# Designs tried in a protein design run: designed miniproteins, single chains, continued (2). Part 94

Each design is a single chain, and the fold is of that chain. pLDDT is the mean over its residues in the fold that is shown.

## One batch from the design tools (miniprotein)

Design m7244
Fold by ESMFold2-Fast:
Structure m7244 (fold): chain A 78 residues (1-78)
Amino acid sequence: SAARRMAEFLDALASLLADPELAALLRAAGEVLRRVAEGEELDEEDLAILARADAALLAARDDPEFQAAVAAARERVA
């Protein structure tokens, strides 16, 4: 499923990031997406985690070190 693949990507990306807060947020988002893949319904806290992760990824998108981590994470989950 797309949710499971995204969760695997977020876990791989989190393991490559130097920022422990961002890494923890991405792992939390990955756990929420794993629950979606299992057919679980999301609550307001789950949706807030996904929104925060999306905003954080968007904010980091133009950072070359973040771009390198994204490329490496994609190779890991291919």
Scores: mean pLDDT 87

Design m7245
Fold by ESMFold2-Fast:
Structure m7245 (fold): chain A 63 residues (1-63)
Amino acid sequence: ASAAAAEARAGELGDEARQLAMIPFVKRLKEKGFDKVTLDEMDEISREAAREYQAARAARAAQ
């Protein structure tokens, strides 16, 4: 129901970033189990995935 945080972060970074941000989100969803995740857990996973992506992007920009 909600990937809004990951999508909002990715939107700020453009199409490439949207696709890259979805990778951490999907990874976390698989780790938790799609059919066992609540909406609140979905939102938390989205936010954590977006933070991971932002950190990775910042590291690349520093190089």
Scores: mean pLDDT 63

Design m7246
Fold by ESMFold2-Fast:
Structure m7246 (fold): chain A 83 residues (1-83)
Amino acid sequence: SAAERRFWARLLGHELREALAAAGSREGWLTPVDGETLRERFLRGFEQVAPYLPPEVRARLLAAVEAVDFEALRALADELLGA
């Protein structure tokens, strides 16, 4: 349902924000925690929620995670929390 998809989108947005915050302050972005560990964490979470995400969101999340694109991940988290 639309409500179920919105629930999962918001949950993912919160999880992304928490993971990005855990990756550190602004200084943490300059001396990042192991990007491979962060990628693995995101991919594990992605597998659980992927069936509930719109295809466009799923594709964007996967691409950002694979590239370790923190800017794209933050933008996606903000968008999902605004939905």
Scores: mean pLDDT 66

Design m7247
Fold by ESMFold2-Fast:
Structure m7247 (fold): chain A 65 residues (1-65)
Amino acid sequence: MFQEHARKGAEAFRAGDYETAIAHYEAAIAADPSVAHAALHAIGEVHRAMGDEETAARYFALAGA
């Protein structure tokens, strides 16, 4: 379920497990494409937390485009 993947993504992000957080947000999109905009934005926030502002900007553009 997309809610389970979103929850696990947020949990991993809070734990500093950025790779696992991204994987769960991607799984949420695969389970329910209607959440793609929210999940892509969340992946962008993970990349910002990792210090990768360039990749974060690309995900924010995908979420807003």
Scores: mean pLDDT 80

Design m7248
Fold by ESMFold2-Fast:
Structure m7248 (fold): chain A 75 residues (1-75)
Amino acid sequence: SRLASLEETLRILSETHSLDEVTRAAAQYLRALGFSDEDVERITARVREAAKAGASRDEVIQLALEEIRELEAKR
């Protein structure tokens, strides 16, 4: 599935890139999938807030995927 491909890509990038770089790459990918700029900004803001609160990389990735699943369920 597209979400499984995104999850794998984010996990690979998170091992060699900063959170900001991974977040930027994810934002570009979501826009390419047809998500609105508003939805992308909400997801990336939530990811950054979780990271500031001390969430692990895996927790941040799972949080992003949950937000994306919620948006897909509303389409």
Scores: mean pLDDT 72

Design m7249
Fold by ESMFold2-Fast:
Structure m7249 (fold): chain A 106 residues (1-106)
Amino acid sequence: MEEEKLKEQREKVEHMYKQAVELLKEVEENPEEFLKEALENRDLADPAASPLYFELLDRLAANPEKAVEILKEFIIELAKIRMEKAGFEEELIKELLEKLEEAAKK
């Protein structure tokens, strides 16, 4: 068993979880400022995330009253792409996504 590899991946997952939870909090406190910053930093994002930015803008235009919910879903999808690109185990990705979904409801 690769105990050390799993330990390192779990530590990275925990770090990503804490960062994503902080972003979820920022969305709840100021969704407009969060959106502005996310769009300004779009060029720094993974190219695989480009479709998510287009979907985000379309969803916000269609349902502006759900901006907070839409932005929270965007954060969760970005975390998923980052973990998949990093080659994390599917089980760890699923575990993080379930925790983020619960954090987004609080």
Scores: mean pLDDT 77

Design m7250
Fold by ESMFold2-Fast:
Structure m7250 (fold): chain A 85 residues (1-85)
Amino acid sequence: MKLVVKVFGREGDKIAEGLAESLAGALKQAGIEAEVRLVTDPEEAAKYGVTRFPSVVVLADGEVAAVFEGEVSSKEVVEAAREAM
């Protein structure tokens, strides 16, 4: 199963950038193989119904498993990724 975690932010959003780094580390520490991407394209965000930044979308084999808008803990994203596997 291909797991992708997309972190949506605005260009130059240090909070979204830091969130992407934190999530990548947390997933690795939990033993979950996932690709973490910082996405600044608003059209890509709109595809998932994301209108607030930062936001996190967890994808399993290209399908949306979870969406978190605004501030989210690394633990919540790790649990969503684990449940999607």
Scores: mean pLDDT 82

Design m7251
Fold by ESMFold2-Fast:
Structure m7251 (fold): chain A 90 residues (1-90)
Amino acid sequence: GVAPVLEVLGDVPKEASAIYTATALSATTVRVVAENPETGEKSEKILTDLAPGATKTAYLGVNGKRIQVKVTKPGAADVGATASVEVKGK
């Protein structure tokens, strides 16, 4: 099995660090989390009805911003498998 593919869409402020995580919870469900590791701020969202190979987007709040993430679930993703993206400001 393979972890979900996670992409962060849009601009992240330069002064704000964020880690985005996608974890497969079931065959059709992925949890996405946005966290600032310096402040401990965290938000999460559950993406449901993700068929094998399907892509969905979600908005997560971190550092006072609304950030869009894109998740693609491979057909053979293992339950509990996690993908993470560190996004630093541009």
Scores: mean pLDDT 75

Design m7252
Fold by ESMFold2-Fast:
Structure m7252 (fold): chain A 80 residues (1-80)
Amino acid sequence: SEREEVVKELKKKFDEKIEEFKEKAKTANEEEIEELKNELGDEISDEIRKLLDEGKLTEEDAEELGDYVTLKVIEKEEEL
């Protein structure tokens, strides 16, 4: 289904964004890491919201994606 394809594509895109976050965070101080986290969170939230508004995601899909990202960011931050 279109929804399944969108969720799959989003997970790949978010994985890439989170890896970019980790790369930037390697040379960042604590303040810069917080800025990077806020930027990442805003970009991901905006993308999920857009797809919800377009009817391409359900509220349940959005919550699952949000939880997925939150846990991945915590994991990557702990690796710093």
Scores: mean pLDDT 81

Design m7253
Fold by ESMFold2-Fast:
Structure m7253 (fold): chain A 76 residues (1-76)
Amino acid sequence: EVERLREELLRAAEELEKLGMTDTARETREAAETITDPTMLRAVYLTALAEIYKAQGKMEEARELYEEAKKLAEEA
């Protein structure tokens, strides 16, 4: 579970880097390496996806992902 989330975070970081979001990509990779809590890892993953969707112009989908990530982070 945690290992799969880390792999997904690393893939999301690569996509962020391709979009020119270098700082966000670095922070996403760092989170994948340092965060132990599965709920917090999932929250960070959803945040990374939201940023990717926002960069692609998918604003409504990005907003929904941000709200879900915020809820999970508050539960962690």
Scores: mean pLDDT 80

Design m7254
Fold by ESMFold2-Fast:
Structure m7254 (fold): chain A 98 residues (1-98)
Amino acid sequence: MSEEEKELFKKAIEDVKNGNYKNIEFRDLPDDVIGYYDFDKKKIVLNKRLKNMSKEEIILAIKTLYLGLQGKFLRKEDLPEFLRKYGTEDGVPLEEIE
C-alpha cells in the first residue's frame, strides 16, 4: 500500500470521528464483504449495511480493512459480533493498533 493510501485511511478515520464521510462510499456488497479500496476513485468503500452503525464501529471496520490490505487481521476475540468473521484467532490485538 502506498503512503498516499495510508494517509487516506488515517484521514478517513479522523473525518468519521468528526461525522464526515467524504472519503467513504457506502455500496451494496455481498453480506460476507466488509468493504474494499477503490483504486480508480481513491476511496474507501464499505458495505451499505455499515452506514447506520456507530462511528466507533465504522472506524473499526476501516481499521479491519486497512490491516487486511496489508495481509494482516485483527484478533477475532477483540472484534464485535458483526466483524468477528473478518478476524483471526492469532490476529493483531486491537490494543496494538494506533
Scores: mean pLDDT 75

Design m7255
Fold by ESMFold2-Fast:
Order: C-alpha cells, then structure tokens, then sequence
Structure m7255 (fold): chain A 68 residues (1-68)
C-alpha cells in the first residue's frame, strides 16, 4: 500500500493542501504528512520509510495533490 507525503515550501502551502489531504485520508489513502524540505532530503526520507515499513512512498507536490 502506498504512503503519500506532501512536499511543501512553507506552512501556508501546507494549510492550502489540508482539505485535499483530509479527502484522501477519508478515501483510505495513507498520508504521512507534510515535508518542508528539499527534494534530496524528501527522497532520502521516502527511502528510509520504504526500508523500515515495506511500504511504497510517493512524494506529491501541492499542485499534484490538488489534481488527484
């Protein structure tokens, strides 16, 4: 099952993404939260979660999240 992490640049962008995150969670999608980090650190975090929990991790931008 895929774990979704949302990449944000700041707290305001996280607030904008919140309703879409809540909608995905209501549909049974696992959303781990928001990452206020660069692409490299986000990819490293995703790899670590995949190795520890055996779940596929998908990182979405706010624009990608809102398009789902």
Amino acid sequence: MTLVLVGVKDAAEAVRARPAVEALRAQGVKVGGFLESGKELAEEAAKRIEEEYGEEVRILTVEELLAL
Scores: mean pLDDT 71

Design m7256
Fold by ESMFold2-Fast:
Structure m7256 (fold): chain A 55 residues (1-55)
Amino acid sequence: MDELKQKGVELSQQYVQLQKNLSTPELEQQYRALKQQSEELSRQVKALSDAKLES
């Protein structure tokens, strides 16, 4: 769980940095993919956190 949370934070940091440095179509594609991945991971982390609280 902590490992997933850490990954979520790292992904969020990466997409924020990519957003600030968008200067090419390729970078923009990577940013979109990473943002989608970050959102999915964020949902998973939240689900795991909620399950832990409900247990």
Scores: mean pLDDT 71

Design m7257
Fold by ESMFold2-Fast:
Structure m7257 (fold): chain A 82 residues (1-82)
Amino acid sequence: PPKPVKLSKEEAEEKKKELVEKLVKAVLKVIKGEDISSLNEEEQILYLVAKAALEENSVVETLEEFEAPKEKIEEVKKELEK
């Protein structure tokens, strides 16, 4: 039988890190009120997720679920407090 194609733990961690960085970037764009027309389709989805999390006051919780670096979570917290 063919071997299933799946990410190793290390590859999954790298992909998660990339998605987390994109999500942090999307959160900062929402806070700054930037237009989504410059974003690609996947980044528009992340922008909508970030916007929903901000409206629910759950953006920090969402970033923690993705195991974002604490320094990035603190950066988002500071932008939210401005």
Scores: mean pLDDT 72

Design m7258
Fold by ESMFold2-Fast:
Structure m7258 (fold): chain A 76 residues (1-76)
Amino acid sequence: SSSDRTVQQFTQSINQITSQGINRFSNDPTIVDYIRDIRDTYVKTLQTMRDMGFSVSQIQQEGNRYIQNMQDFIRQ
């Protein structure tokens, strides 16, 4: 479905940002674990929204917010 594709695309983007963050903070296990926890939470939330029948537009809105939040955190 379009929702499945949307969640898959956001999961790929979130995973790429996660890899960048882990690489940047590779010497800080606490920050690395935090980035992994954020990744798992955001991906699970988007999957849950899909499973609950949220629209593609709603999933896109939340996915974009999550990407922005992760990018902002890693840039600090």
Scores: mean pLDDT 91

Design m7259
Fold by ESMFold2-Fast:
Structure m7259 (fold): chain A 53 residues (1-53)
Amino acid sequence: KLVEESFLYGASKEDLEKMKELGLVPADAKYPPLEYYVGRRFSYSELEKVKAA
């Protein structure tokens, strides 16, 4: 449904922005990597750990 679709898009964009800041994806990437889509379970805690390491 539309609500679910909009939610997924918004959440993935936020994760993508953080991934760009951490250098996990190219600066021009518009969508998250396949791992995010496969499980839809990429958490901010994981992104934070990568940055700290």
Scores: mean pLDDT 54

Design m7260
Fold by ESMFold2-Fast:
Structure m7260 (fold): chain A 88 residues (1-88)
Amino acid sequence: MLQQVSNEVNKELEELRKLWEETKQQASQLSPKQGLQLQYQTAQDVSERAKKLGEKSKKAGDKNSYRASQGFYQKFEEESQQLKQQLE
């Protein structure tokens, strides 16, 4: 059970990483402001999903997946704040 949760969380974190890379690529095809808005929305979505993965990991007692998810959450919260500053 613990290993199954770890595999699921790691797979979803990798998909969130790919989503972020794809979003940056899409943003490069938009105007600067629209690209920043898309990145901001995706950074918030990624941080929220990472937080939920952290809660799932904590309930399962998976400390390693919890730390990984928390790291992702903190990183994308910081990215979101930086992007918000650029939009203001």
Scores: mean pLDDT 84

Design m7261
Fold by ESMFold2-Fast:
Structure m7261 (fold): chain A 91 residues (1-91)
Amino acid sequence: MRQKELEEIRKKMEELAEEAEKAIKEGKYEEASKKLKELAELFRKAAELTPDEEERQDYLIGAEFWEYLAKNIKKLVEEAKKVEEELAKER
């Protein structure tokens, strides 16, 4: 049943989003990036299962967004670290 499979995927999406958020809060950015990539993959699977064309496009856009965050989170962390190093040199 397509609806039941989509509901299962949505539940996994929520779990992965919570795990990614927790990893970010704990400074585990590599783990967070991995979770965000898994989240993007689930969004692509949801797009394949939904019969609604508008929902399908929304899921695909969401997948691209999560993939973008997964790639950029490491760069954002590196930029933040560089700022902290600059601030530390002033003290």
Scores: mean pLDDT 79

Design m7262
Fold by ESMFold2-Fast:
Structure m7262 (fold): chain A 61 residues (1-61)
Amino acid sequence: MEKFREQLEEAISKMSPEEAVAYLEMLLALLDQELRTDPTADRALLEEQKRVVEELKRKAE
């Protein structure tokens, strides 16, 4: 389900484009950290979430 995307779109809709980009960059860094440091994490889910964040960041720029 696209709940993660919907929650992010709702959050960034309340932000300026500059704030939205900064927020999404922070989320990308956190997802990259989890993918690197947690071998038990659901990598497929985290990589899909990362793709969603990258797409939304591209739209905000």
Scores: mean pLDDT 77

Design m7263
Fold by ESMFold2-Fast:
Structure m7263 (fold): chain A 65 residues (1-65)
Amino acid sequence: SAAAAERARRAQELLAQVARLSAQLDAMASSGRTIPADVLAALQQQMQALRAQVQRLAPELAELE
């Protein structure tokens, strides 16, 4: 149970990072300027990589149910 709690906490930290990146992307989009395609792609790839780490560390939190 302790190990599971540590994995869950780590996964939540990674999800918080995804949320922060998403918020930054939204803020840039709201600036009224076009986001360069390479910057947009890099941020999306980072978010996907973090979500993949969540799946590895805590599959139960990454499940759709």
Scores: mean pLDDT 76

Design m7264
Fold by ESMFold2-Fast:
Structure m7264 (fold): chain A 88 residues (1-88)
Amino acid sequence: MEEDIERAEKLLKEAEEHLKNGDFDTAYRLLVEAEPEIAKLISEYAKKRGLKPVTVEDVRKAIENARDMNDLESFIKLLKELIEEVKK
């Protein structure tokens, strides 16, 4: 569980660095590859808040709905906030 969070944090940092360099395609691909870790992270947050867990399919839909660099940046920012909340 902690290992999944650390892996998600590492992948999000890598995706954020690619977005800062203007590489949308690489950042998008990294998020797609991280779908299981992202779903696990969001599910842990949901559990802590008494909400329904999310599936890998829910994460995939969220990533597929990202249309540009700003959408991916917002998604990564949200996931980073969830990591901080789960760590508390």
Scores: mean pLDDT 76

Design m7265
Fold by ESMFold2-Fast:
Order: sequence, then C-alpha cells, then structure tokens
Structure m7265 (fold): chain A 72 residues (1-72)
Amino acid sequence: GDKEIIDLLTSELEKAGLSRSEAEKIAREVVDLINKGDLQGALDLLRKAGVSDEEAQKMLSEANTILVKDKY
C-alpha cells in the first residue's frame, strides 16, 4: 500500500542525506504523483532532493513493483 512505498522512499531519501521529516514529506509527494500517473513529476522531485537519475528510476521501479503486488 501507500504506506509501504512511503516508508521505502523515506529510507532511500534519508540515505541520500535528507532529514527524516524532509524525506517523509518528499516521499509522500512522490507517492501522490505516482498515483496521479505523473511519473515525470516524481522523477523531477527526486532529482531536486539530490537523487541521481539512475537512483530515481530505480526507486520508481521498486515503488511500481509494490503497487503491482498490492493489486494481486
């Protein structure tokens, strides 16, 4: 569910150097963008948070895997 993805993204953003409060806020915004189908907006937000393009794409791929698993 959304909480599992938020927790995953928060952990990855903390590893990238963000505080827990900043990481959780950005993670929630990224999940909202993914749920709206705005994948480009999600990538742009991760880039602004200091995540590389490659890491941002990996994070979105992992989030999508969780979403697909939750559906089935």
Scores: mean pLDDT 79

Design m7266
Fold by ESMFold2-Fast:
Structure m7266 (fold): chain A 90 residues (1-90)
Amino acid sequence: MKEKGEELLKRAQEAAENGDIVEALSLAIEMAKLGFYEGAIKVTRLIIEKALELDLKEVANEAGIASVYLRNGDVEKAIEELEKAREIAK
């Protein structure tokens, strides 16, 4: 279980660093669905940083809302906001 979370985190970090926002968001959604909330929060923060660098302000805003929901334990709402961010990033 820990190994799966670490693997997803590494892949998501690489996707975000490479500017593949759609892939990074997809991996963050998978982490949230699997209960890897701390990793999902970390990835969402990296997505916000990269989205701002790329001038994707709407993606950064939705990802920011998702990070608040994840920190509050509202996982379903967090996933909805990450899915919205992914739709905008496409």
Scores: mean pLDDT 84

Design m7267
Fold by ESMFold2-Fast:
Structure m7267 (fold): chain A 78 residues (1-78)
Amino acid sequence: MSVPELIRKFKEALGLPVTESLVLSPEEIAKLGEALEKLGFGKADGKMDDAFKLYLRNLLVLSGLSEEDAEAFVAAST
């Protein structure tokens, strides 16, 4: 799967605007943090910090992505 396709699927799954952008806006980061908290991954302060990156990686892997693809997405989004 291409990184832009992966980003679109991830944004769609979380109810975010579906775009192929590699960079997450502050609003998208905040919505991701809220979604991760709702799913029980713990609270991230709407910032792309190490805790947020860990939660995002784990969520992507649990959603059926390979660990390699999940890490590539997190790296491309920072």
Scores: mean pLDDT 62

Design m7268
Fold by ESMFold2-Fast:
Structure m7268 (fold): chain A 72 residues (1-72)
Amino acid sequence: MLSDDQIFSALDEIETLAENGQLDLAKSVALSLSQQAPEFATLAQQMANAESAEEIQILSGVIVLKLAVDKT
């Protein structure tokens, strides 16, 4: 199971790759995240199937929000 810090690190990598136009690499990291963090598998799989960098950023934000809410 990945720690919250490892999930945040993976999401940062995904967002950086997407912002740089490396959408296929961002999707690959998202697919890996779906296998390593089963609690976020559905959202990570949606990122792996995203059609745009904007969609990836939105889905990444949802995972970050869920992690933040669980700590409140």
Scores: mean pLDDT 80

Design m7269
Fold by ESMFold2-Fast:
Structure m7269 (fold): chain A 100 residues (1-100)
Amino acid sequence: GQKEALELLEEFRETLLRYSEILKKTDPELAELLKEVAERVQKLIEEKVSIEEAIKKLEETKKELEKKMEEKKIDKDNKEIVLSFLDSLIERLKTILKES
């Protein structure tokens, strides 16, 4: 339910911030984009949005992230990893919503 979704969002935010710190020296542009996504996830947590609203806002964030990664010419493998990670979060949230 809502608690499981919140815990998942918090875990995802922490993972994004960790990846951002790791990438800071090798891919600073990707590191900054990951930090921006983490800040958006933090806002969803603070605003206590519904699971449905969280899914919608994360799908919008994914589209914006894809565009920014293309504009900044982020490496294809790094792009696929980050987008797959975000897709995994969205699918897990959809599962929580369906079983709630």
Scores: mean pLDDT 85

Design m7270
Fold by ESMFold2-Fast:
Structure m7270 (fold): chain A 73 residues (1-73)
Amino acid sequence: MQAELAAIDEATRKHLIEVQEKGLLQAGFPESEIDSMSDALKVRMGLMLGPEELQNQIRELVKKYNLVDENVS
């Protein structure tokens, strides 16, 4: 359970950054500028697109992760 929370947080974080990068591209920022931006700047810009939407995506990942039944020896 503790490892699951850590893992989903990491996956959620990566997903949030990807959403923010896509949002910046749609806003007209060139890929080179986006790549040179710090993660903090990307997060801040992406967060402005809609906190509720980001929260919903986080909840979806939590639910999907809970449904994942991996049995690795």
Scores: mean pLDDT 56

Design m7271
Fold by ESMFold2-Fast:
Structure m7271 (fold): chain A 74 residues (1-74)
Amino acid sequence: SMIDELKEEAAEIFREILLSLGFSEEDVERLVRQFLAMSVEEQIAFIEEFLPYLEKHNPEKAKKLREIKEKLEE
């Protein structure tokens, strides 16, 4: 579904950021699985909490993640 595609796009951005922060591949996959197990409402709230950090450190990924959040809210 479109929602499942949006969730996976958000998860991929999250994977890239966590790897760039020095997390192990094992820890990244565990954290990504936790994110994907969240409800849409919980995923939106998580993205909102994470966006200020990304806007400071990776504004291009922040923009993409904001676009995904807006589509999940539809």
Scores: mean pLDDT 82

Design m7272
Fold by ESMFold2-Fast:
Structure m7272 (fold): chain A 86 residues (1-86)
Amino acid sequence: AAVEERENQAREIMHRALVRGESIATVVERLRKLGIKISRTEARKMMIELLTEHLLLTRNREDPSRISEEALIKEATAEAEKIVAP
């Protein structure tokens, strides 16, 4: 329960940061306030993964039968990498 709550809070912080265009440094600081120790490199990786998951969920739920899973994953990952700066 506590671990799941912490992970959910981390995901919310990362998602809001992505929507608001906040820096990775800001995300790292907010996660530290939750007791989560993470490097900027690790935070960037997690933010890309979270954004990719969100894009996949949104697009796949709209028209999953029209797009191959591999193409959908590739598009979502490329889009996420462009949004989450180094």
Scores: mean pLDDT 69

Design m7273
Fold by ESMFold2-Fast:
Structure m7273 (fold): chain A 58 residues (1-58)
Amino acid sequence: SAAIAEQAAREGRRIEAEAITMLLSGASADEAERVGRERGREVADRLGISYEQFSRLS
């Protein structure tokens, strides 16, 4: 639905901003990716969609 797509996009941008902040603060790319994937899975579960769907919508 449009509402789910909009929320997924907002949450995706938030996760991306967090990952960028981690990288700027000295975290490794692997660490930032791991945290981003974990956050994305939690958001996908909350929205009732798969992580793959979340990745396509965000």
Scores: mean pLDDT 84

Design m7274
Fold by ESMFold2-Fast:
Structure m7274 (fold): chain A 94 residues (1-94)
Amino acid sequence: DAQKKYEEALKLLEEAIRLAEELARRTGDERARRAAQLARQALEYAKQRNYEKAIQLAEQAVELLSTLDTPLAREAVGQLSRAIDLLEELAKQS
């Protein structure tokens, strides 16, 4: 069901934004702030059904967060990676 995959991808992106913003708030780390911004941009492109651009931005957020050795960063990477998988599946169905 493409609609359920879409809704799940948006929820995963929203959760990743929340986690990255929480990490930025706790640490003041610019990588976490930048990752949150990239994830927000990915969410906006996903809402526009521009899955290719959403995937690119989400992958950039994963790259930044993967340089951080914290539980919140690992959880955010997990949410983003699951969102990317769903967005890739949606792109194949378009």
Scores: mean pLDDT 89

Design m7275
Fold by ESMFold2-Fast:
Structure m7275 (fold): chain A 65 residues (1-65)
Amino acid sequence: MSAEEKLREVLDEGVAKAIASGDVEEGRRIVDGATARAVIEYDAPAELAGRLGREAVARVEAAGA
């Protein structure tokens, strides 16, 4: 599995947990934590993690609106 595929999987799990929390601020914290963990554990490139992390935050904000 590529670093992008692993990062997407981690972020999809993070977004699902964020939406389940019912709190957009807590949701952003969950996504940020998932992004940081993926960079550390899976050696995901910072640029890729930043791009996908921003997309994940946008999904949380859209679901909370």
Scores: mean pLDDT 79

Design m7276
Fold by ESMFold2-Fast:
Structure m7276 (fold): chain A 84 residues (1-84)
Amino acid sequence: DEEEERRMARELSAHAAEVLEEAGLEEAAELFRRHAETGNEEYHRRAVELVAEKVHADPEAMRPLYERLMAPAAELAARLAARE
């Protein structure tokens, strides 16, 4: 279901934006927020690239933030799957 996949991606991006904003990563947070609002995959692609660059530059410092980012995404995916 393409519509459901797009909706889930936007919801995941909204969660990522909140987590990144709280962590002070404003640029990545803004891009995820733009994707959540518009559905434009280009914003999501750029946001993921920024997070990946930070993880590659300092994986140790980024580990707690990455775990926090993955937890909301996994929880949202599980809730969407269980909604049926």
Scores: mean pLDDT 75

Design m7277
Fold by ESMFold2-Fast:
Structure m7277 (fold): chain A 75 residues (1-75)
Amino acid sequence: MAPASQGLELTDEAIEESMLLIRYAVLVTIAGRGGTFSISDLQADGVSQSSIDELIARGMLSRAGPDTVQVNPAA
C-alpha cells in the first residue's frame, strides 16, 4: 500500500502523461485523423518504443502494420 502523494500536477506520472498527450496532439496536427507513421521514423524523431506502446494501450494509436501505427480519429 503506497502512501498517497495527492493529485499534484507536477508529479512524475503527470509529467510523463502530459508529454504522451502532447506527442499525440502533435501527431494528430501533422497527419490529421487516420494518419499513419512508420515506427522507425518516429524512433528517429525521438519517440521511444515505450511511448508508442503506451499510446496504443490507451487507444490513441493503432498498429496498422509491423512497422506502422495509425492515429485514432476518436481517441
Scores: mean pLDDT 69

Design m7278
Fold by ESMFold2-Fast:
Structure m7278 (fold): chain A 75 residues (1-75)
Amino acid sequence: APSTEELQAQLMAEARANMTPAQVQAVQLAVDSIIAFKKKAEEMQKQGVSDEEIYEKLEPEAREKEREIEAILAK
């Protein structure tokens, strides 16, 4: 299976070929946010934090990033 890095590189290449610069920035922000949240969740899991508690702690940051992405994509 392709690595996360290979999938990210392919996604960004396709975005740059088919999207406006603003849309490419939105895709990059979304990808970077997903990777950052995954790393934070994995670190919390290693500390024995439950999936429910991880979700509750990361949800406000996830909502903020969702709003930033929507603002970039707003017409």
Scores: mean pLDDT 77

Design m7279
Fold by ESMFold2-Fast:
Structure m7279 (fold): chain A 59 residues (1-59)
Amino acid sequence: SEAELLAEAERLAEEMLAVGASEEQAQSFVDAVRAAPTAEDARLILRIARHELAKLRAE
């Protein structure tokens, strides 16, 4: 559901902020998921966000 995808984006944004990402970067993923025209597009954005979070954690 859209609500579940948005909630996941918000959780990832919080995790990104916790590891030193900017508020602008974190919010951009939430905004992108909210604006996604399809669930497939939203899932792709979440996959990209998880990859970026993993890179930040790896330093």
Scores: mean pLDDT 83

Design m7280
Fold by ESMFold2-Fast:
Structure m7280 (fold): chain A 55 residues (1-55)
Amino acid sequence: MVLTLEQREKIKKRAEENNYELSEEEQKKLAKELGVSVKEVRDVINGIINAKEVE
């Protein structure tokens, strides 16, 4: 992924604040704030969820 550690941390915090239930509009807003695609935001959130389950 092309995301910086800071961008990943911001996505993680926003996801945690929303119990990992970000709407498409929230994902789009995050993507614009971070200068990345909505797909990248979604991939990071899914990665965090998978990491929590597999840890």
Scores: mean pLDDT 73

